# Designs tried in a protein design run: designed miniproteins, single chains, continued (3). Part 12

Each design is a single chain, and the fold is of that chain. pLDDT is the mean over its residues in the fold that is shown.

## One batch from the design tools (miniprotein)

Design m8391
Fold by ESMFold2-Fast:
Structure m8391 (fold): chain A 92 residues (1-92)
Amino acid sequence: SMEERRREIEEGVEAMRRDPEEVLARLDKMLADYEKNKAKATPEQKEVALVYEFLKGLVLGRPLEELQALIDQITNPEYRELMEELLRLWLE
């Protein structure tokens, strides 16, 4: 449901604010695992990697223009909507 998605996003934002180093370590591991299997990656897995890059960019305080460029590369409308909502909540 939309309420469940919002709750998960809000919980994610809170976790990123509280433990940024731990979140970065997890994202780096997921991106490293993706890179090892990149040649076999499905289109969905490639978009998930863009989501991980976006989340890492948020934690590192990358410029808004760079974060928006990552969102714009996502073709899956559900992932794009979730990332746009996460960005909005992160900037509040």
Scores: mean pLDDT 82

Design m8392
Fold by ESMFold2-Fast:
Structure m8392 (fold): chain A 88 residues (1-88)
Amino acid sequence: ETKEVLEKVIEYIRNNDFDKAVELLKEHLEKHPDDVRLQVALKIVDPSALLTDEALEELRKILEKVGLTPQDLKDPENQIKVLKALLE
């Protein structure tokens, strides 16, 4: 499920459908509010989203792993790169 959601989010971003990506993530987080990967994915596509401590730490680790900063997440290509890393 989480993997399938993240793959669909990546596809929406590739198609410049950011609103659909955000809606999909919010809908799934309403059902699974403790899903850290989905929380991180939402923050990547919506910088106004609030994170739990666990999700904030996961975001920090994944950004470090891919060599990006939070400022780089304004670029859709970088958003896709980080989301792909979350699938691993």
Scores: mean pLDDT 82

Design m8393
Fold by ESMFold2-Fast:
Structure m8393 (fold): chain A 96 residues (1-96)
Amino acid sequence: TEELRELIKKLKEEGEKLIEAMRAGDEKEKQKASLELQKTVAKILELLEKVDPEGAKRIQEEERRLGEALAAGDIEALEREFEELLELAEESLEKL
């Protein structure tokens, strides 16, 4: 779906902004980027629940791990979890 492809592009941009905000210690940008990322993931999950429910479950689990890394301020974990989240989203796109 073209919509999923656009959401994945947006997810990548938002994730990169979040990681940079954390590296810079910019709490305002971190909060903004985190909220935008959560909204994009929610849209991806809504779409995938109908077409790839197992992929949606895996992405939801990965979003939780990403949130834990973010709460801990663990930038290395955040980068790893974000890359996994992006890979799972791209895998679901390939099934469509």
Scores: mean pLDDT 85

Design m8394
Fold by ESMFold2-Fast:
Structure m8394 (fold): chain A 57 residues (1-57)
Amino acid sequence: SAEVAALEERWRRGEVTPHELYLASRSRDPAVRALARELLARLGPRGQAEAHLPPMP
């Protein structure tokens, strides 16, 4: 979907926060959820912990 492509592009550019990936993992779109979960797994346990925090100001 267009949302999957946009998330991949933003991830490649380093524009996606762990928290945004956490929210995307709860998306209504199963393809977006699958991608977000894969990207969260790539961050490892430390990055996954940060996913539950809102972005810093």
Scores: mean pLDDT 73

Design m8395
Fold by ESMFold2-Fast:
Structure m8395 (fold): chain A 59 residues (1-59)
Amino acid sequence: AAPATRNAMSVAEAKKELIERAAEGDENAIRALLGILGYDSETMGSPADPEKVIKEVEE
């Protein structure tokens, strides 16, 4: 059991909210998910498939 911290809880809640929004096709949510995963826009090169990003986050 991991201790609950503000940063950890904020990231977990943000991921859930962003996944829901990304599933609805919100590009801003997809970009935020990429940021949480630690990917830069330069590295990704504007991915065309948001579902791939969501699945990578969910594993």
Scores: mean pLDDT 60

Design m8396
Fold by ESMFold2-Fast:
Structure m8396 (fold): chain A 94 residues (1-94)
Amino acid sequence: SALDYFLERARELAKEAMEEMERLKASKEEIDIFDQLLQLAVHSVLLGHSVEEIEARLQAYFDRVAPKLSKEMQELLRKLVERLLEIIRESAEL
């Protein structure tokens, strides 16, 4: 199903993000910020929000939390948002 495809890809992406966070020596607070973004994306998909609504929600979250992150962590979070939106768009076409 489209949902199963999204959940599998999101799980893989979460693992990759965690490995990169470990390489960058992310703090517990930074790890929690990334976890909350992933949960926001998953929850928004499960609630049936449109791609446009999810994009707006993830962007609003990014803008709120970015000042709490180092430059390297901001870049990683930005890329995670972009990759999550790509997966969500791909899943919507299934």
Scores: mean pLDDT 86

Design m8397
Fold by ESMFold2-Fast:
Order: sequence, then C-alpha cells, then structure tokens
Structure m8397 (fold): chain A 95 residues (1-95)
Amino acid sequence: MSEEALKTLARNTQTGRGVAALRAEKRGHYEIARIHREAMKKALEFYLSLDPQTGEDVARLEEIVAKAYEEAGDRYHAKHEEQQAQLIREELEKY
C-alpha cells in the first residue's frame, strides 16, 4: 500500500471513529463512545507519524469549525472539534 493510501486510510478512520463516538454518546451509549474515541486517537497518532507537517493546519481548521459550531449554538460538536484540535497539537509536540 502506498504511503498516501495509508495516510488517507488513517485520516478517514480517525474521522469515522470520531463521528461514531458522537452518535453513540448522543444515544447514551457511553462505553461504545469511549471505544470509538480510543480507536480515533490511535488512528490520529498513526496519521501524524506519517505526516506531522500538515497536522498544524488540520488542528487550525478544526478550531475554526469548533468556533462555527459554537456560533450556531451547537456546543456539543464545538467541544468535540476543540478536543480533536487539542489531541493533534499534543501529538505534534512529540515531533
């Protein structure tokens, strides 16, 4: 598998698991949400190990999206995007 295909797979896995966690939590399935968040974090760590240079731009984009959700009154999604940005920034500190 090409490195670009691995990056795409890792990023898609991170995003998909994050969305699955949000849906599970909204339905009160907190244990399932936790499992999805753990998988999301591992996919993020793998993605950033392949492409740390773009990680800051992704974190900044997620911060912008968080602000848009906050302005729309969607505090739950705003907090999720803020958490994603923080996880990316914390992982980037290792490089």
Scores: mean pLDDT 73

Design m8398
Fold by ESMFold2-Fast:
Structure m8398 (fold): chain A 60 residues (1-60)
Amino acid sequence: SKEEEEYIKRFKENLDKTLAQLDAEAAASTDPRERAFLEGVKEGLKLIYDYMLKKLEEKS
């Protein structure tokens, strides 16, 4: 639906901002465990976005 498309678009905009923030935090970190954790968070967020796109496609 149009509402779902708008929701996904807004989610992507917020996701891109969050990923940029996580990249900045990882670049500033001197702890390899923290960098690994932040990379895991980024991958998890990307998987959530991919799942949302798949769910939108299933409804069409």
Scores: mean pLDDT 82

Design m8399
Fold by ESMFold2-Fast:
Structure m8399 (fold): chain A 110 residues (1-110)
Amino acid sequence: SEEKIEKAVAEFSELLDKYKEELYEKAKEKDFDGIEKIVEELLKEVRELLEKNGVSEKDIETIVEDLERGYKSVIENYKKTQDLELFKERLDALKDLLLEKIRQVLILNE
């Protein structure tokens, strides 16, 4: 149902916001090891939430791999630029792209 999809997307949004705040704090400290650890935890929780919502293993693998590449790109850019505001903007953009992708997959898997 549309309501079930919207509820799931909201749960993903809340999860990503939690990790965005943690990533931002570690970025302020330039704790790159801490950032990598948080990304690993985020990817694990996203996988678990996709599984809970009945997403196929193939779609889970695709989403998680795309997300891992996205976070890696954002982190590598931050290492080069040291631009904390740009880092935050890129995390927000990555969240928006992921939520759109999750919505599409949830619609197709009903």
Scores: mean pLDDT 87

Design m8400
Fold by ESMFold2-Fast:
Structure m8400 (fold): chain A 81 residues (1-81)
Amino acid sequence: MEEIDKKLEELAREYEARRAAMEARIAALRAQPPSDAVRRELLELEIELGMLAIVVGVVNAIKKQEEERRREKERLEEELK
C-alpha cells in the first residue's frame, strides 16, 4: 500500500507542476497584446488545464472513496464489537 501512496504523491506533484506551468503560460499570454494566435493558444491551454483538473478530481475522488471505505469498515467493526 505504501508504494501506491508514493506513486499517487509523485503523480500529484507532476500534475501540480504541469498545472503551475500552464497557469504561468496563460498569465504570460494574457499580458501580451491580443491576437488570433494568442487567443487560440489561450483556448487550448484553458481546455488542457480543464482536462487536467478533471483528472486530478478523479484521483482525489478515488482517494476519498478509499478513505470513506476504510472509515466505514472501522465503524462497522466498532458497532459489531
Scores: mean pLDDT 76

Design m8401
Fold by ESMFold2-Fast:
Structure m8401 (fold): chain A 98 residues (1-98)
Amino acid sequence: MEEIERLVKEAEENFEKIVEVLEEEIKKLAEEDPEKAEELRRELEEARKEFRELLEELKEKKDKESLKALKEAAKNQVELIKYLKEHPEEVAKKIAAA
């Protein structure tokens, strides 16, 4: 399905936008706690790797369930990006508490 290829690309682009917001907050944390910032960068890199592996698996399956999962993931990513941009202090709190 051509739609799966498009949704995989959209999910990757949305995930990279989430990563950019998180990296900016980690950069701010690095000024106060560089060790915690480095730990979170490693966790973020692992999450990025796992997400890419998941997208490749969904792309290979090319079934209706994979299409539904990709659509839900894209919707959730857009809402998360909005939340992170509107509530940067809450993101900083969660990052510091993690």
Scores: mean pLDDT 70

Design m8402
Fold by ESMFold2-Fast:
Structure m8402 (fold): chain A 84 residues (1-84)
Amino acid sequence: DRLSRLRRALQSVQLLQNAANSTLQSSQDQVTSLTSQGDRLRLLGDNDQAQRLYDQGQQYLQRGQQAVDSLLQNGQKVLQDALS
């Protein structure tokens, strides 16, 4: 039944959306932690170490966004397969 197949696909997409939201939250938490550490080091005059932590934070944010994009692409494929 096509409707049963679509219902299962939508449920799978919802799970992928929840995973994407969790991934974004985790990446943001990591960025916040690294930024706070970098700010402390900058106040102590360790600008090189602070910059390294800021760069690491930006890397985590970028990787998190890529992971989210992959999850959303998987959701799109699940829907396309259910419609075929």
Scores: mean pLDDT 85

Design m8403
Fold by ESMFold2-Fast:
Structure m8403 (fold): chain A 96 residues (1-96)
Amino acid sequence: SEFEEKLLEEVYKLVYEHYLAQGYSEEEAEAIARETVETLKRYIELIGIEGLLQSLRLAVAEARAHPDRYSPADVALLEEITRIIEETLEERKKSL
């Protein structure tokens, strides 16, 4: 759908800019952003956007519970991706 396409574009840009800001090369940041978007697309196809949102909320909780395994920057990225999905779902619910 148009909402899912817009969501995936926003996540791509977010992930790309996030890794560039961390000192990754353009090629590395692009590869990570593409892999992230492809993973999200597969999840949306398998469990839908609401299922993806629930999975990401659990991932954020796990990341916060394990600061030895996840940096504050990694947690912030997961929270931002989760926010984009929540906003997309809200927009879709309000459209009609």
Scores: mean pLDDT 84

Design m8404
Fold by ESMFold2-Fast:
Structure m8404 (fold): chain A 75 residues (1-75)
Amino acid sequence: DSLIKRAEELLKEMEAVLASVTDPELRARIQELLERAKEHYELLKKTKDVATQVGALLAIIGEVEEIRILLRRAA
């Protein structure tokens, strides 16, 4: 439950960031990472195994960090 809420907050933050990006090439790369994060979010919602839920959240955090690195390098 709280893991799902944390993942949802991270995804919302990244979607807001994506909306502010005007460069189409950068936007496409961020969208690809967000798609991967959304796949892990679906796994997080569907699994009842806490260890799998933690693994899915860590994957989402990793994808969000990749987006942050991309943004820093593009600035």
Scores: mean pLDDT 84

Design m8405
Fold by ESMFold2-Fast:
Structure m8405 (fold): chain A 82 residues (1-82)
Amino acid sequence: MIMPSSLQLYDDTTNRLNQIISNTTDQDLIDMMNSYLKQLGDDKKTIQTSKSPTKRTGASLRIIGIDLDARRKAAQKGVKIT
């Protein structure tokens, strides 16, 4: 099945995390988003370098999980995201 590009998921999620960082002064939230950005970098590397469809799919699912968790945490702190 053709899914959205895994690199597009990475780009969209990275842009959203950066938007959260830009729209808050909460240092705990900023630190959390920076931790997620590091994890996204590792998953992007897996998507780009792994020859295993299973490992690439796993990395994409982790990116989706990070996006959902980041949205939830931003909402809990009253940060508006798109």
Scores: mean pLDDT 80

Design m8406
Fold by ESMFold2-Fast:
Structure m8406 (fold): chain A 81 residues (1-81)
Amino acid sequence: SMEEIRALLGEITRRVVEFYEKYAAGELSDEEKIEILEEIIRLTEEALRLMREAGVQDEALIARLESIREDALYEIEKLKE
């Protein structure tokens, strides 16, 4: 539903903001960073799935979610080096 999509978008935004704030403050271990980033990826994939099922064709929103997912994947890859 659109309500579920909006709730997921709010949660994704909240987690991304919290991640970067805590990262900048030096409050996260590498393991904690990976856990938060994996959860962000999970939520973005769920939002994209629900949007496809609902027939939502918001190209700008889809591109933003894909960008968030790609950024999180890149950060995890860097942390695992």
Scores: mean pLDDT 87

Design m8407
Fold by ESMFold2-Fast:
Structure m8407 (fold): chain A 97 residues (1-97)
Amino acid sequence: MMERIEELAQKAAEGDPKAGEELVRLAVEETKRLLRELGWEESLELLEEIEENDRYAAGLLAGQILAAIDRLGPEQIKPEQLLEYLKRALEKIKEEK
């Protein structure tokens, strides 16, 4: 997973828009998979709503969530804190549209 994300990130940085779109898609899909495995259904639903409103923002948030889980482990992340973070992000996206 990470090697594929890094490959796409490099191609996107080199100006490949298709690599950028694929990177966003894979980050969101992998984050949704992890949230389902953890049973964090409310966070999953919020990430899906963010994706429907702003696909790029969903990709950035998904990447941050993946990095946090990889660095800290899921047991160090409180589900309620992630839920609040995603709620705040969604509110900000809706205010800008």
Scores: mean pLDDT 76

Design m8408
Fold by ESMFold2-Fast:
Structure m8408 (fold): chain A 96 residues (1-96)
Amino acid sequence: SNAQKEVDKLKEFIRQRALELGLSEEEAERIVQAIFDDLLKATRAKDESQLPVRIGLLLNPVIRKHFPLSPSVEALLEFLRTGDTAPLDAEIRRLA
């Protein structure tokens, strides 16, 4: 898939997780936006099309230690590394 399709799939996954946790559609959309705004800032990406490559770099723990990360970005990266939704779910609830 092109970079934007990968980003859109990740956004939809987070949105669906928020809804499954009992949040409203408006809360889910705000949380997705907040996480992605933090992710753009943490990766120094100019736009979302750069995110798949930059996320891939941050999944390397050696590289990750050199970047200042918000709790939202750390929770997302931990989910992507492990497949465990628990850190992401906890952060979604905190942002609600």
Scores: mean pLDDT 84

Design m8409
Fold by ESMFold2-Fast:
Structure m8409 (fold): chain A 75 residues (1-75)
Amino acid sequence: MALARATLERLGVRDPTEEQIRRVAELLADERFTDEQVAELNRLLGKDLTREQVVEAYVSAGVDEGLRLIEEGLK
């Protein structure tokens, strides 16, 4: 859920709803980023995002979360 929220925020969704967060988490869970998944995401958010924009947002969000967990684990 944290990754889905961070991805939505990076895609320009300022205050994502719990439903949007859950739908994005489910949609992107397999990390395939198919054209169909991107189209469904665009329908959900009312946007016209490219696959590249979605992948970049997800990877960036994942890196930030991963770095946070590593930093905490090194304490």
Scores: mean pLDDT 76

Design m8410
Fold by ESMFold2-Fast:
Structure m8410 (fold): chain A 92 residues (1-92)
Amino acid sequence: MRELSERFLEAVKAGNYLEAARLELLMFDGFPEEVAEKIAEHYAAYRKTGDPKHRIEAEKLELDYAEKQGYPEEVIESLKKRIERAEALLKA
């Protein structure tokens, strides 16, 4: 954990948003490495392009993982609401 925290701060200072997002998902959200990498790719694309579709795809991957792992219902409902709000903004 200490090494990941140091690498996260280094990535943030360097403006490396892909590495920062990946490390954040590993450290704070407890995702496995491969899941964190895929989610981070979508968040990095969102930051680079501003296309909210990438954010929605990242949130859907988080939801899929949470459901498969049996996360608390409150967490699953929170993720669903975030996706619904993001999709509603695209339709408005």
Scores: mean pLDDT 70

Design m8411
Fold by ESMFold2-Fast:
Structure m8411 (fold): chain A 107 residues (1-107)
Amino acid sequence: MKIPEKVRRLFSSFDKDGDGTLDLAELEQFLSLLVTEPFDAEAVLRRADLNGDGVLDLEEFARLLAAMILSDKNKDGKLTLAELEEALARIPTLSDEEIEEALSKLK
């Protein structure tokens, strides 16, 4: 999967310690900018963490972001809990091509 430079820079902006992963606190900060309703960051992390290491790497983050973009029905850059749940349900079904297409729309 090819990850756009904008997504890599977004990831790095939340990766405060530069370890190449997002922990629960860093993911919660990211989600707080996008989700308009109270959310369970631990549940989001668990469902986006495809390798089960308790953190999100760049590829897992890119997949989550792509799923969120595809589930944002009004395209305002904000998600309801229902749209977030739709995004989480999309994560295991997204192809590399669908992820690249969704991320290409990010400004």
Scores: mean pLDDT 79

Design m8412
Fold by ESMFold2-Fast:
Structure m8412 (fold): chain A 73 residues (1-73)
Amino acid sequence: ADAAALAAAEARGQASIPLGYEKLARGEFPEAERDAALANSAPETLERILRIAEELGEEETVARVRAQLAALA
């Protein structure tokens, strides 16, 4: 097994724990905490959150993620 690849995947897993970013996409975090988390997320993570939020119909989360992605572009 590639120990470096495993360690990198685990670190990304901790940063992008499915439960955590699913809760974020569902709008289950307080607005200020959600905004801070989105501001500190990588573009790839933001795109994944955006797709989940769109699928769930969470318009507020969709708008916030799109704003953050636009700021990074």
Scores: mean pLDDT 64

Design m8413
Fold by ESMFold2-Fast:
Structure m8413 (fold): chain A 93 residues (1-93)
Amino acid sequence: MPSLEEIVERIKKLLEEHAEKNPEDRETVEELKKLLEEILKLAEELPEELQEKVKEALETLGRLLEEGEPVSDVLERAKILLDKVKEVLEELK
């Protein structure tokens, strides 16, 4: 399986390509990129088994973007994922 960093970089490339074709979405794309970077940093602190679940969630976000789902819907899913990663990290303290 690809690493968390490889998955995030692939999604960021898809987002950049989308923003080049859809300049109106640039602000949403930049917000989503920042969320993905935050998810990556926090997820690296998780146990390996939980990192695999985060990878699956990120792969789903990438697939939705490739299938033409609105970037705003993908952003909302990424916000939910970030909140869950934060919640799990607090439980592990």
Scores: mean pLDDT 83

Design m8414
Fold by ESMFold2-Fast:
Structure m8414 (fold): chain A 97 residues (1-97)
Amino acid sequence: MSQLEQVTQQAIENAQQAADLALQAGDYQTAQDMSQAAMAVYLAYQNGDLERVQQLQERLQHILDLLQAGDWDAARAAAQQLSDEVDDFFNDIIKKS
């Protein structure tokens, strides 16, 4: 497996696990934010952007760690910040297309 494929797989797994934990807690907003982050990971992967996939993987791992620790307020804040950054990323791609 290439480094890009390996990091992408890990990032998507982290996003999915974080979304599942959020849904179990009834936090639909955090689950939505994680789904958007997973789409950003896939888009970065298709563009061959290893640096962005690595950055997204690190952010998603941090959010997952917070959720698993029960630090819900910190997890929500981190997820919202990542969602804002992901929206900026999508807007940049739309403007360049």
Scores: mean pLDDT 82

Design m8415
Fold by ESMFold2-Fast:
Structure m8415 (fold): chain A 98 residues (1-98)
Amino acid sequence: SIEEKRREIAREFAENISKLDKEEVIKKIDEAIAAETDEVRRKVMEAVKRLIEGDKAGAARILSELMNLPEGELKKLSLEELAEKILELIYEEAKKRA
């Protein structure tokens, strides 16, 4: 389920953020994106990938499109705050489809 994927990603990110092998994590996300048929879920995963790469501006742009929030407001947020927005979006999408 999307909740299981959310918990796995959030836990792995939280536990290993300072030790992340970014190439291996990105590879796992790319595999998940390739397997995903839902456009919203693919864009959510792309936003996570951008945060891991340190592309905060790219993540903010994707989230602006998904959440209908101004890109400039999202660009003011920290990496942690952007990650929280991603988790919120994942939760709301799961809730709508449950």
Scores: mean pLDDT 74

Design m8416
Fold by ESMFold2-Fast:
Structure m8416 (fold): chain A 72 residues (1-72)
Amino acid sequence: GPMKLELVREDERDFPAAKGSQKTRVLRGEDGRRLVTVDSVYTENGKKVEKKSTFEIRDGRVVSSGSTEKVF
């Protein structure tokens, strides 16, 4: 099943020049690892773009990362 995650921090910032925003979340796993997710929405070449990036952190180090992108 999916790993159980607890939200420990959330931050949001706007980028008016890019007509975009970014939300950062820090999640804790039951084994004490941290996941950082960054959700970005912006406009590129007149199209809406949604990008999600994920970083896995163990013992204060990034051990894996990935991203997905959707264009509307």
Scores: mean pLDDT 77

Design m8417
Fold by ESMFold2-Fast:
Structure m8417 (fold): chain A 61 residues (1-61)
Amino acid sequence: TVREGTAVVPAPGDDTAEAAATLAPPMAATLGDLRVTAGGLSFRTRELDAERVELTVRAEG
């Protein structure tokens, strides 16, 4: 099952790891028995403006 989460992160957008950590616990709970380690994580960033970046985290399993 594929799950996605989005967050708006301030520029320069290099804090994607912290944003991902915020989303990880709910996604892990949703995956349940699938096990997060069996799925893949992909990151996509989109610049909204000079100060904000939209981060999308996708878990596939």
Scores: mean pLDDT 47

Design m8418
Fold by ESMFold2-Fast:
Structure m8418 (fold): chain A 115 residues (1-115)
Amino acid sequence: SKEIVEGLKEAMEIVEEGVRALEEGDRERAAELFERAAEIFEELARLSTDPGLAANLRAAAEGLRELAREVREGADPQAIIERVIQMYEGLAVLAEYLGDEELAQKAKEIIEKLS
């Protein structure tokens, strides 16, 4: 739905801000941003009527909560960024499933910036 697509765009922008905070050495801000993005994915999962889509969105939320925890525990920023890239690759596939080429292109552009 349009609501899910708009929420995904918002969550992706928040994750990008989290990566920037992490690169600047602000681990607490990065963790807070990853947790905020996870809340959005969880909300979108609740709004989804497709069980497969809901499961994928919950998996993304759980992944972001794990990244937030690891960032606070001193994980290597490059390892976190590599996992964000994997998440965005998954989001690009999800965007294609939803039929949103703009969202898919945005995910690919962010992957290129982080790679």
Scores: mean pLDDT 85

Design m8419
Fold by ESMFold2-Fast:
Structure m8419 (fold): chain A 68 residues (1-68)
Amino acid sequence: AASRIARLQAQIDSLRSKGNDLTNKANTIYNNWTPSLQDQYNYLTFMSQVIDIQIRQLEAELQELQAA
């Protein structure tokens, strides 16, 4: 329904903001690299990929709802 479309758009916007934050944190670690930060870097890059997948799933759902 229309309310579901609005909710999906809001969720996509929220996830994009979170993805940008994670990317910025990963870039900060990369620029200040030490071996002790490898696990944190891997975790941040993994979470960025998870968010990208979630955005794509929500965008697909949004398109299906708009197509009726």
Scores: mean pLDDT 82

Design m8420
Fold by ESMFold2-Fast:
Structure m8420 (fold): chain A 94 residues (1-94)
Amino acid sequence: MKELQEKLLELYLKMVKKMEEAAKLAKETGDLELGREKLKEIQEEVVEEMAKLLGVEKEKVSVSKVYDKLAEAYESFPEFRERLTEFAKEKEAK
C-alpha cells in the first residue's frame, strides 16, 4: 500500500513541477496558447502514468480519475502534505 502512495506522491510532484514550468513559459513569452499546449501534454503524460500504476488501459483513465486519486492521497496521507510543503519551500528558498 505504501508503494502506491509513494508513486502517487512522485506523480503529483512531477505534475506540479511541469505545470509551474508551463505557467512560467506562458508568462515570460506572453503566449497563452503555448502554455495551454504544454498543459495538455502534461495531462496526457499523467493519465498514461496513472494507467500503468493502476494496471489498466490508458483509455480507462480520465483526467478526473487522476485528480480524484491525487485528492484522496492528499487527504489520507500526512506525509503527502508534508512533502508538498517541503517542495514549495524548496522553490522559495534560493
Scores: mean pLDDT 68

Design m8421
Fold by ESMFold2-Fast:
Structure m8421 (fold): chain A 82 residues (1-82)
Amino acid sequence: SDELTDLRLERVKKVIETIKKQMEESDKKKAEGLKNFMIDYLVDEYESIHDPEERKRFLELLKSLLSKDLFEKILKKIAERE
């Protein structure tokens, strides 16, 4: 695999896991803010990827780590910006 792609995906995974943990430890309002921050972060990260295979691997990672509802919300936001 591409070493730079692997490093990016590992970083993204760590960020997602960190935010998910903080959401579990937060009240409803703070958890909503963290969720929105994570969505914006992941959409911005996707937009920074120009290689189609790297984009595919990124979306596969998100699908494995996120709930179906959250993943679909991210896909919708990506589509709205294209």
Scores: mean pLDDT 85

Design m8422
Fold by ESMFold2-Fast:
Structure m8422 (fold): chain A 55 residues (1-55)
Amino acid sequence: VLSQAELKVAVAEFKKAFDESPLNEQQKQAYLQSLELDPSQAVKIAKELKQLLAS
């Protein structure tokens, strides 16, 4: 589990990767909705995107 400070950093890192990623507007909206409902999803989504890109 991340501290509140680490969670904020993770969200900022996600936003940077999110903005630079070649995602469709629909995909971007889906991720943004998840983040608005549960900011902890930023860490999970960032990790999953990193794994997907590594593949």
Scores: mean pLDDT 66

Design m8423
Fold by ESMFold2-Fast:
Structure m8423 (fold): chain A 83 residues (1-83)
Amino acid sequence: MKEKIEELIELLRKLGMEESAELAEKMAELEPDDLARIFAAATMEAIREGKYEAAIKVAEYGLKLAPDSEIIKKALELAKEIK
């Protein structure tokens, strides 16, 4: 679980989403199973920053790790709708 969050943190930093990367790092220590919230938060940060392609990629990666996550699915729909 933690290693998957580390992959997300690397992706977020590479995309310039430092706030979401810091949040993911803290959540990995407190709630390692809360991947869905981390991916949804990262997607919303990317949308706020105008990085719609990054938002879609992050949400899609999250769904590969948590395919039943309604929170990530809704975040992905929002990213695609606004783009």
Scores: mean pLDDT 70

Design m8424
Fold by ESMFold2-Fast:
Structure m8424 (fold): chain A 79 residues (1-79)
Amino acid sequence: SAAYEKALQLLEELQKLVDELEATKNPTQAQIQAKMDQILKIARQLAETMKQLTPEQQAELLKRLEEIEKRLLEVLARL
């Protein structure tokens, strides 16, 4: 479905933003804030898109989202 494809794309965008934040050497507070604002915007779009998915699709994507969230928290803990 179009909603499922959109959700996968949004998850890929979230992973990319987390990877970019991790790859930034000595990020400024302004750079961290800008990345977090982008992450939150995509996360809100993903939450809305998830409402259109089947329970099985939601369960699968929630596992992937949990992995991204864990990685983000690890990155933020090192800043």
Scores: mean pLDDT 88

